# Designed miniproteins, single chains: the designs that were tried, part 10

Each design is a single chain, and the fold is of that chain. pLDDT is the mean over its residues in the fold that is shown.

## One batch from the design tools (miniprotein)

Design m340
Fold by ESMFold2-Fast:
Structure m340 (fold): chain A 64 residues (1-64)
Amino acid sequence: MEEKLKRYVEELLKIDEENKDNFDVQTEAALQIIRITVAKNAGDLEGAVKDAEEGVKRLKEIVS
């Protein structure tokens, strides 16, 4: 679970970094990172992974 979470978070941050001038990408990335952090701090690693995966999907839809 932790390795999977790390991979999705790294992909999220890469998309954000590649789209620094895209306000919609930056806003969505920030919101998804907050959700992931809340889930992880609550001990919900499965929820954190799901949130990270959804975040990557949403960012890819914005940049498409």
Scores: mean pLDDT 81

Design m341
Fold by ESMFold2-Fast:
Structure m341 (fold): chain A 57 residues (1-57)
Amino acid sequence: KEELLKEGIDKAESVLATAQASAELYKRAGDTEKANRVLKEGLEKAQKILEEAIKQV
């Protein structure tokens, strides 16, 4: 059970890290709206991954 939660957390963190990196690139290009959207989508995906991991325990 702990292992499943850890795997879900690691996956969610990877998704967030990727979204943050992409958002920073858009921010540097001056596209703050796209940066905010990418962050929102990344957060939602990470949240769903965590919900699935919790349901498996």
Scores: mean pLDDT 80

Design m342
Fold by ESMFold2-Fast:
Structure m342 (fold): chain A 90 residues (1-90)
Amino acid sequence: AAAEGGRAAAKGGTAAAKEPKGALAGAGGAAGGAGAAFAAEKGIMSPEEAGRAAEGAGEAARRGGELGGEEAAKAGEAGARAGRRGREAA
């Protein structure tokens, strides 16, 4: 279970590592977190599922952001927080 989150983060990190500075990992994770939260808001995904996906993507974005960009990490955190709020509201 925890290993699945790690696999997603590692895959993003590996792709970014092939590129200088790893910026892509942070951006991809942030986009994933925001997307999950958005999906919950639109009812495409249950708030609970979206919350879990957003948390994982947000954490991956934080780690990738350390390599490529602080702003990407912040966006990931915002997505994870929005997903968590949706889950708590359900």
Scores: mean pLDDT 54

Design m343
Fold by ESMFold2-Fast:
Formats: sequence, structure tokens, C-alpha cells
Structure m343 (fold): chain A 66 residues (1-66)
Amino acid sequence: PLEKGRAALEAGDYETAIRYFEEAVAADPSNAEAWLELARAYHLAGNVKKTLEAGKKAQDAIDAAA
């Protein structure tokens, strides 16, 4: 899902990118990269609340890995 999400972002299909990144974080919630990509997709789609939520999840995953 992460690779397909990135391809959708490159195509400007933010809704499809969000769906693939949601699948990626559901499969591995500890994957900070997947949360960061999800936050980027929400930001590009204009969803501020979801951007902040996903960004916080990414930071939590990074902090847990330290």
C-alpha cells in the first residue's frame, strides 16, 4: 500500500493516496514513514485535523523507536 500511495500522490490523486496510506498504517501502525506519508496526503487534500492527527502518530512511532 505505501508504494501505491506514493504513486497516487505523484498523479495528484490525493483521495486514492489517502486510502492506500490508511491501509499501510492499518497493516503496520509502528511504521512512522507510513504515518508521515498519510499526513502529507491529508495536508495536500486540505484536511488540517487529519494532518495533525497523522503527524502526531508519526512522532509517537519515531519516539518509540529511539
Scores: mean pLDDT 80

Design m344
Fold by ESMFold2-Fast:
Structure m344 (fold): chain A 55 residues (1-55)
Amino acid sequence: MDAVLEAIRSLPPDLRREALRLLADGASPEEVVDALAPRLSPEQLERLRRAVAES
């Protein structure tokens, strides 16, 4: 969980807010990654996927 929150914290403000909102609404970390994937850079996407795998 901490790794996912740290990865989210490293995102741009708009993406960070959307990710936190999805988690608050009951989305799984995997669902958050899938929802944001088209808007993420390859590096941001890899970081989030790695954090989810570590959780």
Scores: mean pLDDT 80

Design m345
Fold by ESMFold2-Fast:
Structure m345 (fold): chain A 59 residues (1-59)
Amino acid sequence: MPKYRVTEQAGPELKRIAGLEPGEELTEEQLKKIAEYLGLPVEKAKELLLKNGAVEEVE
């Protein structure tokens, strides 16, 4: 599975929801927390974060 990194465009939201700061790796466990907070399925939450540039795929 590709690794995902939090970008500077994530703002304070990911830190508030899952304790993630820019430059940190997004784990599956943290993605589940974000999805629950947003009221979205995990797959949709991941898509939204990628589309908004809040996280990026690395490697």
Scores: mean pLDDT 77

Design m346
Fold by ESMFold2-Fast:
Structure m346 (fold): chain A 64 residues (1-64)
Amino acid sequence: MSSDVEQAELYARIARQEARRHLSPEQYAAADRELDAVLARLRAGELSLEEAQARIGEIMRRYF
């Protein structure tokens, strides 16, 4: 499937895998909540795919 939501969810899944490898459980939980909030806003139509991907990238850079 090729929906924008599915593409962003795949990108977030990769981000979560990297977070699990490099972050403490507490930092992972915080990053996971921020990633889920971005996906929730994308699903609600409040963000475009490009905005969601940019925010996920910023979250990753903040924790890595």
Scores: mean pLDDT 79

Design m347
Fold by ESMFold2-Fast:
Structure m347 (fold): chain A 97 residues (1-97)
Amino acid sequence: NAIEHLKIALKYVEKAIAALEAGDTDLARYHLILAIEAVELALKESKSEEAKKLLEEAIKLLEEALEAIDAGDLERAKKLLEEAKKKLEEAIKIEEK
């Protein structure tokens, strides 16, 4: 079920943002990895080409956020996570139609 995997991914993205705001980069990294795994599962289950494109964009943004965390650029990481969150929310709306 793509929608359930996307809701899990969204929850982990929100937890990663909260961890970054708290300065806990290790926790943010772990939540981000779990978010990427959930989006990959949603991509495999999705039957919508429009949603798949948004999920591929979200994965790329989440991977760039992980690189930003590893580089110590927490402001860039937060921005990328917020962009990924928007893509995931758009994909959920498409999957629910």
Scores: mean pLDDT 89

Design m348
Fold by ESMFold2-Fast:
Structure m348 (fold): chain A 82 residues (1-82)
Amino acid sequence: HMKEIIREALEHLFEALKAIASKNYDEAIEHVRKALELLKKVPGTDEAIELLQKAIDALKSGNYKEAIRYLKEAIEVLKKML
């Protein structure tokens, strides 16, 4: 079910936010990548996928505030699909 995949992706995004709070940035990137792989299987998630790609880029560049903003925006987009 597509909603199950979206819920699993959301779980990974919440784990990414927890990892950022703990300054475990590599772990945060891994969780965002897992969410991306899940969402690629679900039609209509292109906006969320673009936001998560931007979040990874921000995490890699050390722009953690911007990364958190993109992650929260992606979570809001995905919640509207449930």
Scores: mean pLDDT 89

Design m350
Fold by ESMFold2-Fast:
Structure m350 (fold): chain A 89 residues (1-89)
Amino acid sequence: NLEKVQEALEELERLWESLSPEEQEAVATMLPFSRTLEELKELLEEIAKKNSQLALAAALGYIARIRLIQYSARRDVEKMREIASEVID
């Protein structure tokens, strides 16, 4: 279903835009993928024309991985903030 693929691509783009520079760096470091977001979207849209189910599964897989990396990165930032708060009088 191309509509579901498009929704997943829009969620992926929105998710990427919601990331801080530190979170984007974490995603770039932890994912074994060197393509730009634009190249990834274009690739997934082309795959969707031939196999929409595969494209949807891939898009959802990337969204899930990015969310996990974002959660990890935010947790690390929160820990740093807590430590800084204890040191700064």
Scores: mean pLDDT 71

Design m351
Fold by ESMFold2-Fast:
Structure m351 (fold): chain A 84 residues (1-84)
Amino acid sequence: SSAVRAEIRRKLEEARRLIKEAIQAYKQGDLDKAEELLEKTLETLEEALRLAEAHGDVESVIEAGALDVAAKAFLWVIRKEKEK
C-alpha cells in the first residue's frame, strides 16, 4: 500500500539522518553520542526492513540492508576506539 511505502521511506530517511548526526558527533569527538545515534539507526533500519519484507519491497530491503552493514561497521570502529 502507499501508506506502508511512505512509512518505509520515512524510516530509511530517518536512518540516513541519524547516520549524518553520528558522523558529526564522531568528528566532534563525542563517541558516546555517536554510538547512541548508530544504535538508534540500527533499530530504525530493523523496523524498515521488517516492513519492506512484509510488503515485498525488494528495493527497500536491499537499501535497508546496505545501510545496516554500513552502520554496523561504523559502530564497530567507535566501540574499538572506546576500548582504548
Scores: mean pLDDT 90

Design m352
Fold by ESMFold2-Fast:
Structure m352 (fold): chain A 56 residues (1-56)
Amino acid sequence: MAERLEKLADKAYEQGAYKTASDFYREAASLETDPQRREELLKKADEAYENYKKAQ
């Protein structure tokens, strides 16, 4: 389930939809039970959100 949301986030990021990508990465992290995997997803969410802020 988390991997599906990560793929959606990756596609959104690729399309420049950074806020959507950040939202999906955070949702994927909330469903992830592996601590290292969760941390990686949150890092991706932060990067997407930073790109969103730069675009505004």
Scores: mean pLDDT 82

Design m353
Fold by ESMFold2-Fast:
Structure m353 (fold): chain A 98 residues (1-98)
Amino acid sequence: SELEKLKERLEKQRELARDIAIILGTVSVAYLALLFAKKGNLEVAKQYLEDAKRFIEEAERRIAELPEDSPVHQTLRRSLEEARKLIEEAEKLIKEKE
């Protein structure tokens, strides 16, 4: 029973670590896209935009798997909202500098 309790705890810790990575990655990569767009490094900005879109897809998949009352679900939704705003600003800035 102790080994099974340890397995359950480790699995929950792995899921939480994955969720944290998705949350941080989604916002951080979207921010980097905007930062490099502001600097005029459009090729680097476009690379981070593609990475940010992949994180958004992962976050959307994870939201679909989680109960709506989960704190992680709410944090992922907040991260998606923030990342989408950053991406929209970055895409607008890239178009203006093309």
Scores: mean pLDDT 84

Design m354
Fold by ESMFold2-Fast:
Structure m354 (fold): chain A 61 residues (1-61)
Amino acid sequence: LSPEEIEKLREEYRRIVSPLAETAAEIDKRVRGLSDEEAEALARRLEEGLANALMNIELKG
């Protein structure tokens, strides 16, 4: 895979996992009482982590 294809694939995985990351961050916000800013930061972190995990599976599988 070219670097350009890898970036495109990462973007697609990010798009796919975004709703899951947002839902998980909202649940954690309710459980921990996070601020809107903290929940947003958590959602972005989860989105990146999930996309990277899927990328690693794809590249090895």
Scores: mean pLDDT 79

Design m355
Fold by ESMFold2-Fast:
Structure m355 (fold): chain A 118 residues (1-118)
Amino acid sequence: EITLTESGGGTFPVGGSVTLTSTFTGDVKNIAIVGWFRRRPGEPERHVASIDVYTGEVSYAPEVEGRATISVDLAAKKATLELRDLRPEDTALYTSYVVDLGDFGKVYWGEGVEVRVV
């Protein structure tokens, strides 16, 4: 069983940057994908960024492409999402996830962390 805990949320200025960190517990040996979703007030949950752990291939949502960087350090049991040039529309609950191939592709989710842009 894997657990994820997010940190680095808070209130940030328009045009600033934020670095969100997800810290993992449990066995990370078979993690295939690490990613981030976000949920804006009144909107459905949307993909932000993901990384394929084996290939290093990254995927970004169009609205954050060029402004976001995702990284994973499995030895440190951490993933980060850096988001730059912050906009009011970046105000959301940000939730990290991992896909564990050792558990039939089961997805583990964190509780999420709040980001507000003012």
Scores: mean pLDDT 88

Design m356
Fold by ESMFold2-Fast:
Structure m356 (fold): chain A 60 residues (1-60)
Amino acid sequence: SAELEAMRRQYFEDLVWVAENKGEEAARKAALTIARLAGVSEEDALRVAEEAVREVRERR
């Protein structure tokens, strides 16, 4: 969706930062909060959070 693409474009690096510095659970919570405001589903929000968590693991 356009909302999901916008959320990913605007907040993906912020979610990567949260995952790295605050942990995976904090990243999922942040993604759900952003998604609620942006009109993105919880399923899509958690998918973006898991992509951010994976990015942190791959950068190490």
Scores: mean pLDDT 83

Design m357
Fold by ESMFold2-Fast:
Parts: C-alpha cells; sequence; structure tokens
Structure m357 (fold): chain A 64 residues (1-64)
C-alpha cells in the first residue's frame, strides 16, 4: 500500500472502516485532534500539541 494508506491504518483505522479514503481519514483525524486540543490545558495540551505536530509532519511527508 501507499504511505498514506499505511498511516491511515495506524492512526485512523476506525475512519477507514467507515469507508473514508486514506487521505480523508487522515484529514478527519487531524481535525479531531485539533478540536480535542482546544479542550485541553497545561501539560496535557503541550503533549498533545507536540504529538499533533509530529503527526502533521508524517502526513506531509506521505503526501510529498
Amino acid sequence: GSSLEALAREYAPELLAQGLSPEEALRRKLEEIRATLKTLSGVNRLVGEAELARFEELVREALA
């Protein structure tokens, strides 16, 4: 499979099961994580923001 498909299986397998494409699943997962981070504070938000940044880099690399 493509790098995008592999990432979607790792990070958003539930969205793939709902019939989304790998690209759609990853985009939706990024949106969900961003929305969740807005509800967090302190160390939990800092950790989540660092994890989101890493995930965004992986998606960017897979799209290149």
Scores: mean pLDDT 80

Design m358
Fold by ESMFold2-Fast:
Structure m358 (fold): chain A 101 residues (1-101)
Amino acid sequence: MPEPAVTFSTTAPLGSDEAAAIGAAVGAFLLTLREQGVALTAGSFAAASAEDFRAALEQALAGIKDGRAEGRAAGASVHAEAESTEALRAALEAGLAALRA
């Protein structure tokens, strides 16, 4: 099986509410892709805060095309690629919903 090049990084303090929110958003994103039977072909996620991560996810969702989503905020960046633009959109929406919950 090909291994996807996926990285996650955060500077949020371990055990903080921010780190928990970012982790929940990433988890919701990955779970949604798995539920749709779609794998990431590439992904890079970096977030210093939940608020900046939300802004980066919103930008990525707004600019999504051709199985690719990219977003940047002052303290966050999102890059994700998948075979299905529709599955990737649903995953980004799930991540945003988790940050709001």
Scores: mean pLDDT 78

Design m359
Fold by ESMFold2-Fast:
Structure m359 (fold): chain A 76 residues (1-76)
Amino acid sequence: SAAREDRLGETALAIARYLAANPGRAFSAAELARALGVSQSTVSAALRFLEAGGAVVRQADGRYEAAPGVAEALAP
């Protein structure tokens, strides 16, 4: 639905910015959900979307980090 797509897009952008603000750090879906005040299921969906688009990289332990080029583009 449009509302779900809008929420996913907003969550994906919030995750990308949060990771860009914390360079060199990897976060689990649960940690991002807590930090952003969003449900873990929405964060997990947004992370899969960002990973498919190359905006984040999944580490061996299942945590996510911003891709270097994305971190640079979204840094404050």
Scores: mean pLDDT 76

Design m360
Fold by ESMFold2-Fast:
Structure m360 (fold): chain A 98 residues (1-98)
Amino acid sequence: AEERNRLILEVERVSKEAIRVLTEAGLTDQAKEVGELSDKAVEALRAGDFETAIEYLEKMIEVLKEALAQTTDPEHQARLQKLIDRFEELRKRAEELL
């Protein structure tokens, strides 16, 4: 259960960073959606439902990709890309727990 607890903490941490970046970029609807999806992913991880957690992580990645497509500021684009890469790593770690 140590790996699951680490994954939960990292999902929460990366999601807070994503919400901050999206809010700074004026993408408040996407920030809210990431927050809601993050809460659901964490609940699924706590329940040991890794398949459902992976689905919510994938949905967060799609929201960030949509945000990246709408953003013209190079700094925000770079930060969003790093967040996408980080969530893809977290999704892979969740798959390893299956």
Scores: mean pLDDT 89

Design m361
Fold by ESMFold2-Fast:
Structure m361 (fold): chain A 75 residues (1-75)
Amino acid sequence: SLVEELEKVLEEAKRAGAPEEAIEAIERAIQYVKEGDLESAIEELERAIKILLEAGHMELAFRVGKVLQKVREKL
């Protein structure tokens, strides 16, 4: 599920010491997916990707990007 994939990315982000703002964005995206608000989930995932890239977490950003593509397909 999208929620399980995002929860896995969230755990990896926490272990990698990603910026708190990126962690919070992923947490909000999980909540929005659970609520069926896919448009808000997309905005939060795009925000997380930008923060992760600026912080040098390129591989983690690409993993978030894969989930973002799956969310867009359900919109």
Scores: mean pLDDT 89

Design m362
Fold by ESMFold2-Fast:
Parts: sequence; structure tokens; C-alpha cells
Structure m362 (fold): chain A 75 residues (1-75)
Amino acid sequence: MKELLRELAELLAESRKIAEELRKAGLDQEADELESRTRELAGEAVKYLNAGDEEQAREVLEKLRELIEEARELL
């Protein structure tokens, strides 16, 4: 549980950093989409963690990692 919460916090920080870099590059719509989708996935991860469903939480964190990697490719 604590490790997954740490991973979530790190991914949220990274997503925010990439969104800032996207805005500096003039990609405001892509930054808004990244922020919105990150919020949705973070909420879903927290929901599964609160339910004790670590397997589903891990799956959601993997989707968040993929989202961040996809956003990095735009830079």
C-alpha cells in the first residue's frame, strides 16, 4: 500500500512537470488533456487502494505511466 501511494505521488509530480513543459512548447490543449486524464486515473487508483484492490490499483498506475510517456513523445 505505502509503495503504491508513493508511486502515485511520483507519477502525479511527473505528469504536472510534463504538462508545464507542454505549455511552454505551446501545446496547451495537450497539457489540459494530460492534466484531466491524470486526475481521472489518480482518482481511480485511490478508489482501488481504499478498497484494498492492489491489483487493479497497479493496472491503473501502469495506464498513468503510459499516458505520461505518450505526453513526453510530444516534446
Scores: mean pLDDT 86

Design m363
Fold by ESMFold2-Fast:
Structure m363 (fold): chain A 70 residues (1-70)
Amino acid sequence: GPPRTVTVTVLTHASSFNEPTDEQAVKKAEEAARRAAELLSRQHGYEVLDIEVKLDEDGTITVTITLRIP
C-alpha cells in the first residue's frame, strides 16, 4: 500500500528532568525524542517527518513525533 503517516505522543513533566530551568527540561525532552526517532528509523526504516515539544503552564511537556511508515 502507499506510505502512511503515524503520530506518537508522549506526556512527561518538566520536574522529571531535574534541570534548573523549564527551557533546559524542554531541550532534554527534545534530545530524548530525537534519539527515539533515530532508533525507530534505524530499526524499522521509518522516516522522521517532525518532532514537536510543547510546555504547558502546569509544567506538562507534550512530545509529538510524526513518522512516515512504508
Scores: mean pLDDT 82

Design m364
Fold by ESMFold2-Fast:
Structure m364 (fold): chain A 60 residues (1-60)
Amino acid sequence: SAADLVRAVRDYTARSPEELTLKAGDLLEVLEEVDESHWLVRSLTTGAEGLVPKSVLEPV
């Protein structure tokens, strides 16, 4: 079972309107594992939702 909470391990800049810009240390909720490489997440700080590469996330 996947953990609901993840943390950004580094800064990430959105490449499209569907992606979310992150700062290292941001806490996020995983909403959906869209594919093998990308997850739909929601920022716990701003409430913004978007796709991010799972490689920039770690479990909390």
Scores: mean pLDDT 82

Design m365
Fold by ESMFold2-Fast:
Structure m365 (fold): chain A 82 residues (1-82)
Amino acid sequence: AKLVIVTSDGESIVVDITSTTDDDEIIDQISTALKKIDPNFSFTATQINVLRELVNQLKKVPEGVTITINATDLKKFLLASG
């Protein structure tokens, strides 16, 4: 599966997610996307756990499926999670 994170400046960050993709690499790419909209953004331990669960669900998505999310919406989701 591919996760496409669209930033408020119109940039797209593509994260390729396979069953063997490193969770820390995926989290780092998501952090980069969120820092495009908020340079001071950093993950709490709770938000990292939420992201790991999201990544585990995305690893179950078949090859050729693309999931698109706005960086702003992803940030709101993480902030609401703790």
Scores: mean pLDDT 76

Design m366
Fold by ESMFold2-Fast:
Structure m366 (fold): chain A 66 residues (1-66)
Amino acid sequence: SEVEELVRRAKEAARAGDEEAAVRYIEEMDRLGASPEQLEEVGVEAATHGLDRATAAASRAAARRL
């Protein structure tokens, strides 16, 4: 699905240290209705690589669904 592809790209961006790209993919995931679990998965990857803005973006999006 498009959301699954965005999860993959967001994690790739996080591993590359590209925080701006990771945030953009997370925002697109949120717009497309990604599950809290998908958003949390990306947030964990971002946190592992020290990307505070991407981690916060994923956490906020996931929280809106709870």
Scores: mean pLDDT 87

Design m367
Fold by ESMFold2-Fast:
Structure m367 (fold): chain A 55 residues (1-55)
Amino acid sequence: SELVEEGRRLLEEGKARGDAAAATAAWEAIQSAEKGDDVSARRNLALARERLAEA
């Protein structure tokens, strides 16, 4: 649930910035979290954050 909520926030931020890569990573994180794959969800959330930060 927390991973899904964070993924939704990052997806909205990615869309607002026009960052397709960040939005895609956030969407993949939501899908993984909904399947109970917390490892993949956390990885994709980290990737979305890095893309939004341009790190």
Scores: mean pLDDT 83

Design m368
Fold by ESMFold2-Fast:
Structure m368 (fold): chain A 118 residues (1-118)
Amino acid sequence: MYEEFQRELVAVLKSLIDANKGNLSYLKVEGLLDEESVKELEAAAKAAGATEIVLKPADPELRARLAAAVEARTLTFRASGEARPDALDLHWEGFDGEGRDLGSLGLRTTKEAPALAP
């Protein structure tokens, strides 16, 4: 189950990255993914031309809690953000059965001009 969860989450995120190729401004993943999954996702995001990529894999303790939540089928997500015809700003937070944080995912796309900040 845990390995299937990692594969499915990477596949979903890669699909979102590919669908927004050339228009991906921001990708953040903190926790939720192991080191191998993070490397695969980073490669896909770079290939899609992402402007800002922030990827932090789950440490061993967080990974153990994530695996337990997946196996127990207690992993839940809270979604927030906004989807528009010309822009996406999507955010998800993952929680275990006790409501403790397991990590977050953030993805932003825009057709707006690049920020003037360096």
Scores: mean pLDDT 74

Design m369
Fold by ESMFold2-Fast:
Structure m369 (fold): chain A 92 residues (1-92)
Amino acid sequence: MEALKREMTASVYYIAGVVYYLNGDYEKAAEYFEKAAKEATGKEKARFLTEAGKAYLKAGDYEKAKKYFEEALAVDPSNEEAKKGLEEAEKK
């Protein structure tokens, strides 16, 4: 199934994003989390968009962080991490 291939690809991108995040390369982390989100749907897509937003917060790019948290909430309005991230991005 194409869905399984997308899930595997999303997982690889997510792991790459985590590795960059832990290494302090937040912009690359966000790029890979966005790539993971493009291969995912539903709550998992919202989660990856939220991780991208968090990475942009760490990078100091509050405008991109806000955008990704808003996109995550458009996909899953119940995502508490995205709600918290959006409030943090708006506080600067």
Scores: mean pLDDT 84

Design m370
Fold by ESMFold2-Fast:
Structure m370 (fold): chain A 69 residues (1-69)
Amino acid sequence: KLEELFKKFDKDGDGTLDAEELKAMLISLGYQNPSDELIDALIKAFDRDGDGTLDFEEFKSLLMGLGLD
């Protein structure tokens, strides 16, 4: 389940993914060495509240945008 994947990489348990957690998750999905620049750009594109992290709804929108649904 997508929620289980999110919780696995949400290591601090705050209900959001930071840049390091998002990078680790994308690597687990088969992305070969995503750059820190790409991760920052993805967060900025889908971070609607400007806190520098992705909540579950923003994360789901990111995965759908990448075709990972």
Scores: mean pLDDT 75

Design m371
Fold by ESMFold2-Fast:
Structure m371 (fold): chain A 60 residues (1-60)
Amino acid sequence: SDQELIERGIELLERITQEGYKKDKAVGDKLAELLEKARKSTDPYEVQELLLEGERLLRK
């Protein structure tokens, strides 16, 4: 379901945000903003885009 896809995306963003904070506070803070947007979303495609943006931020 769309809700399950959203929940899985948020779970992955939570893990990425934790990894970001271990590396750099500024990166962690930016990831936390993406996570907050994902938590407010009802669109699994928006959550997927936020997850991809988060992965890019973490890998920089």
Scores: mean pLDDT 86

Design m372
Fold by ESMFold2-Fast:
Structure m372 (fold): chain A 78 residues (1-78)
Amino acid sequence: SPAQERLIALLEEMEAEVEREFPGSPLTEEFVAYLKKLKEMAKTLPDEKVEELLRYLEENREEILREFKEAAREEEAE
């Protein structure tokens, strides 16, 4: 469905962003694994649930990525 394609694209964009900014970080590996798991779930979810998840991620993407980046920076701090 179009919503499923958009959700998968959004998750792939989030993966690329965290891998670009914090390559090789254990937190990046965990977060990428989580996003990959969400992509697999999205393939099996009904369209209504895919649309709900897509809306949630579109509304919360900046906050989720910000919290991840803050945690990753703290892990890299001396």
Scores: mean pLDDT 80

Design m373
Fold by ESMFold2-Fast:
Structure m373 (fold): chain A 70 residues (1-70)
Amino acid sequence: MSEEEKERLEELKKESDEATPEEVAKMVGRVLRMIGDDLSPVPSEEFERMMEFFRVDLERPGVKPLPNPT
């Protein structure tokens, strides 16, 4: 919530201030590994389906239907 968001922002700011270009590269690597681990329970077919959907949407700018209320 709002109070937790402030703490989160302060943590991000502190990390950003202490983060060197090398740390940024490590963060990117960790994010990629985190995505891999988080997507581990998700079957590859689901991931490919989502990627294909995003790719089609990205390759066709201007042909974007209204988002469904989910």
Scores: mean pLDDT 52

Design m374
Fold by ESMFold2-Fast:
Structure m374 (fold): chain A 64 residues (1-64)
Amino acid sequence: AEGALRVLLEAGVARSTAEATVHDLATHDLSDEEKFAAIRNALLAAGVSEEEAERYARRALEAL
């Protein structure tokens, strides 16, 4: 969980959004595909490009 939060912060996601995203991923029974989609969507909403969002989403998922 802490590793995923750090990856989102590194990518430029606001701390409140990054913390909410990681909390939601930890509290809901989600598949890896659903977790990846949620992380990618948070990155895109923060203004990260599609290519970089996919890269950071993979790193964040591995750090969960």
Scores: mean pLDDT 80

Design m375
Fold by ESMFold2-Fast:
Structure m375 (fold): chain A 57 residues (1-57)
Amino acid sequence: DPNDAEALYQQGLEALEQGKLEEAVAYLRKALDLDPNHGRARAWLDYILSQRPELAE
């Protein structure tokens, strides 16, 4: 996958599907670190942190 941010975003979604919220947050943050304009990663991260603010470490 030539877009590392997109690959990290997809790994975050897989972690979400498995209920691994901390792992999902880590992948989504990594995706946003590589591409700050990745709207889908940003939307999912915001959603998770709005429900589980303790994961915002």
Scores: mean pLDDT 79

Design m376
Fold by ESMFold2-Fast:
Structure m376 (fold): chain A 99 residues (1-99)
Amino acid sequence: DSAERERELQAIESAAELLELLARIAEELGREELAELFRRLAELYRRLGEAIRAGDEEEVARLRRELERLAREAEELLEPYREEILARLKELAAEEAAK
């Protein structure tokens, strides 16, 4: 059913957008390595969406494994800055709600 696939693709795009926002926040905090890692994750999510649209099951499996590995690395680098990033996310969400 196309509706289920469309929901998965929308979730993937939303994840990529959130990761780009996290990269911007990390860059603002002077954490270039973390910012680059979030940008890499966003690109992999977009490539995953394209592989799903193409029906490339082998590429989907490969990208999911790479995403899992990089997400673990990002979590380890993120830990010391978790509260600062969450505070900035809340500020940006409030700014968006005020528009």
Scores: mean pLDDT 83

Design m377
Fold by ESMFold2-Fast:
Structure m377 (fold): chain A 61 residues (1-61)
Amino acid sequence: MEEEKIDAEIDAQIDELVAAGTIRPEDRDKVRELARKIRKENPELSTSSAVLRAVRELDAA
């Protein structure tokens, strides 16, 4: 399914940002949930763009 592939891509991007220190490991699940929501509401966005937007929204809160 395309949704399963998108979820895997979101997880891969989150893991990369956690390794880079941009996302705290404890926030991984929150970023994943928010990125999925953003991608679902904005299907034109890439998975990386959705993840970056999720990170920005969490940092702003």
Scores: mean pLDDT 77

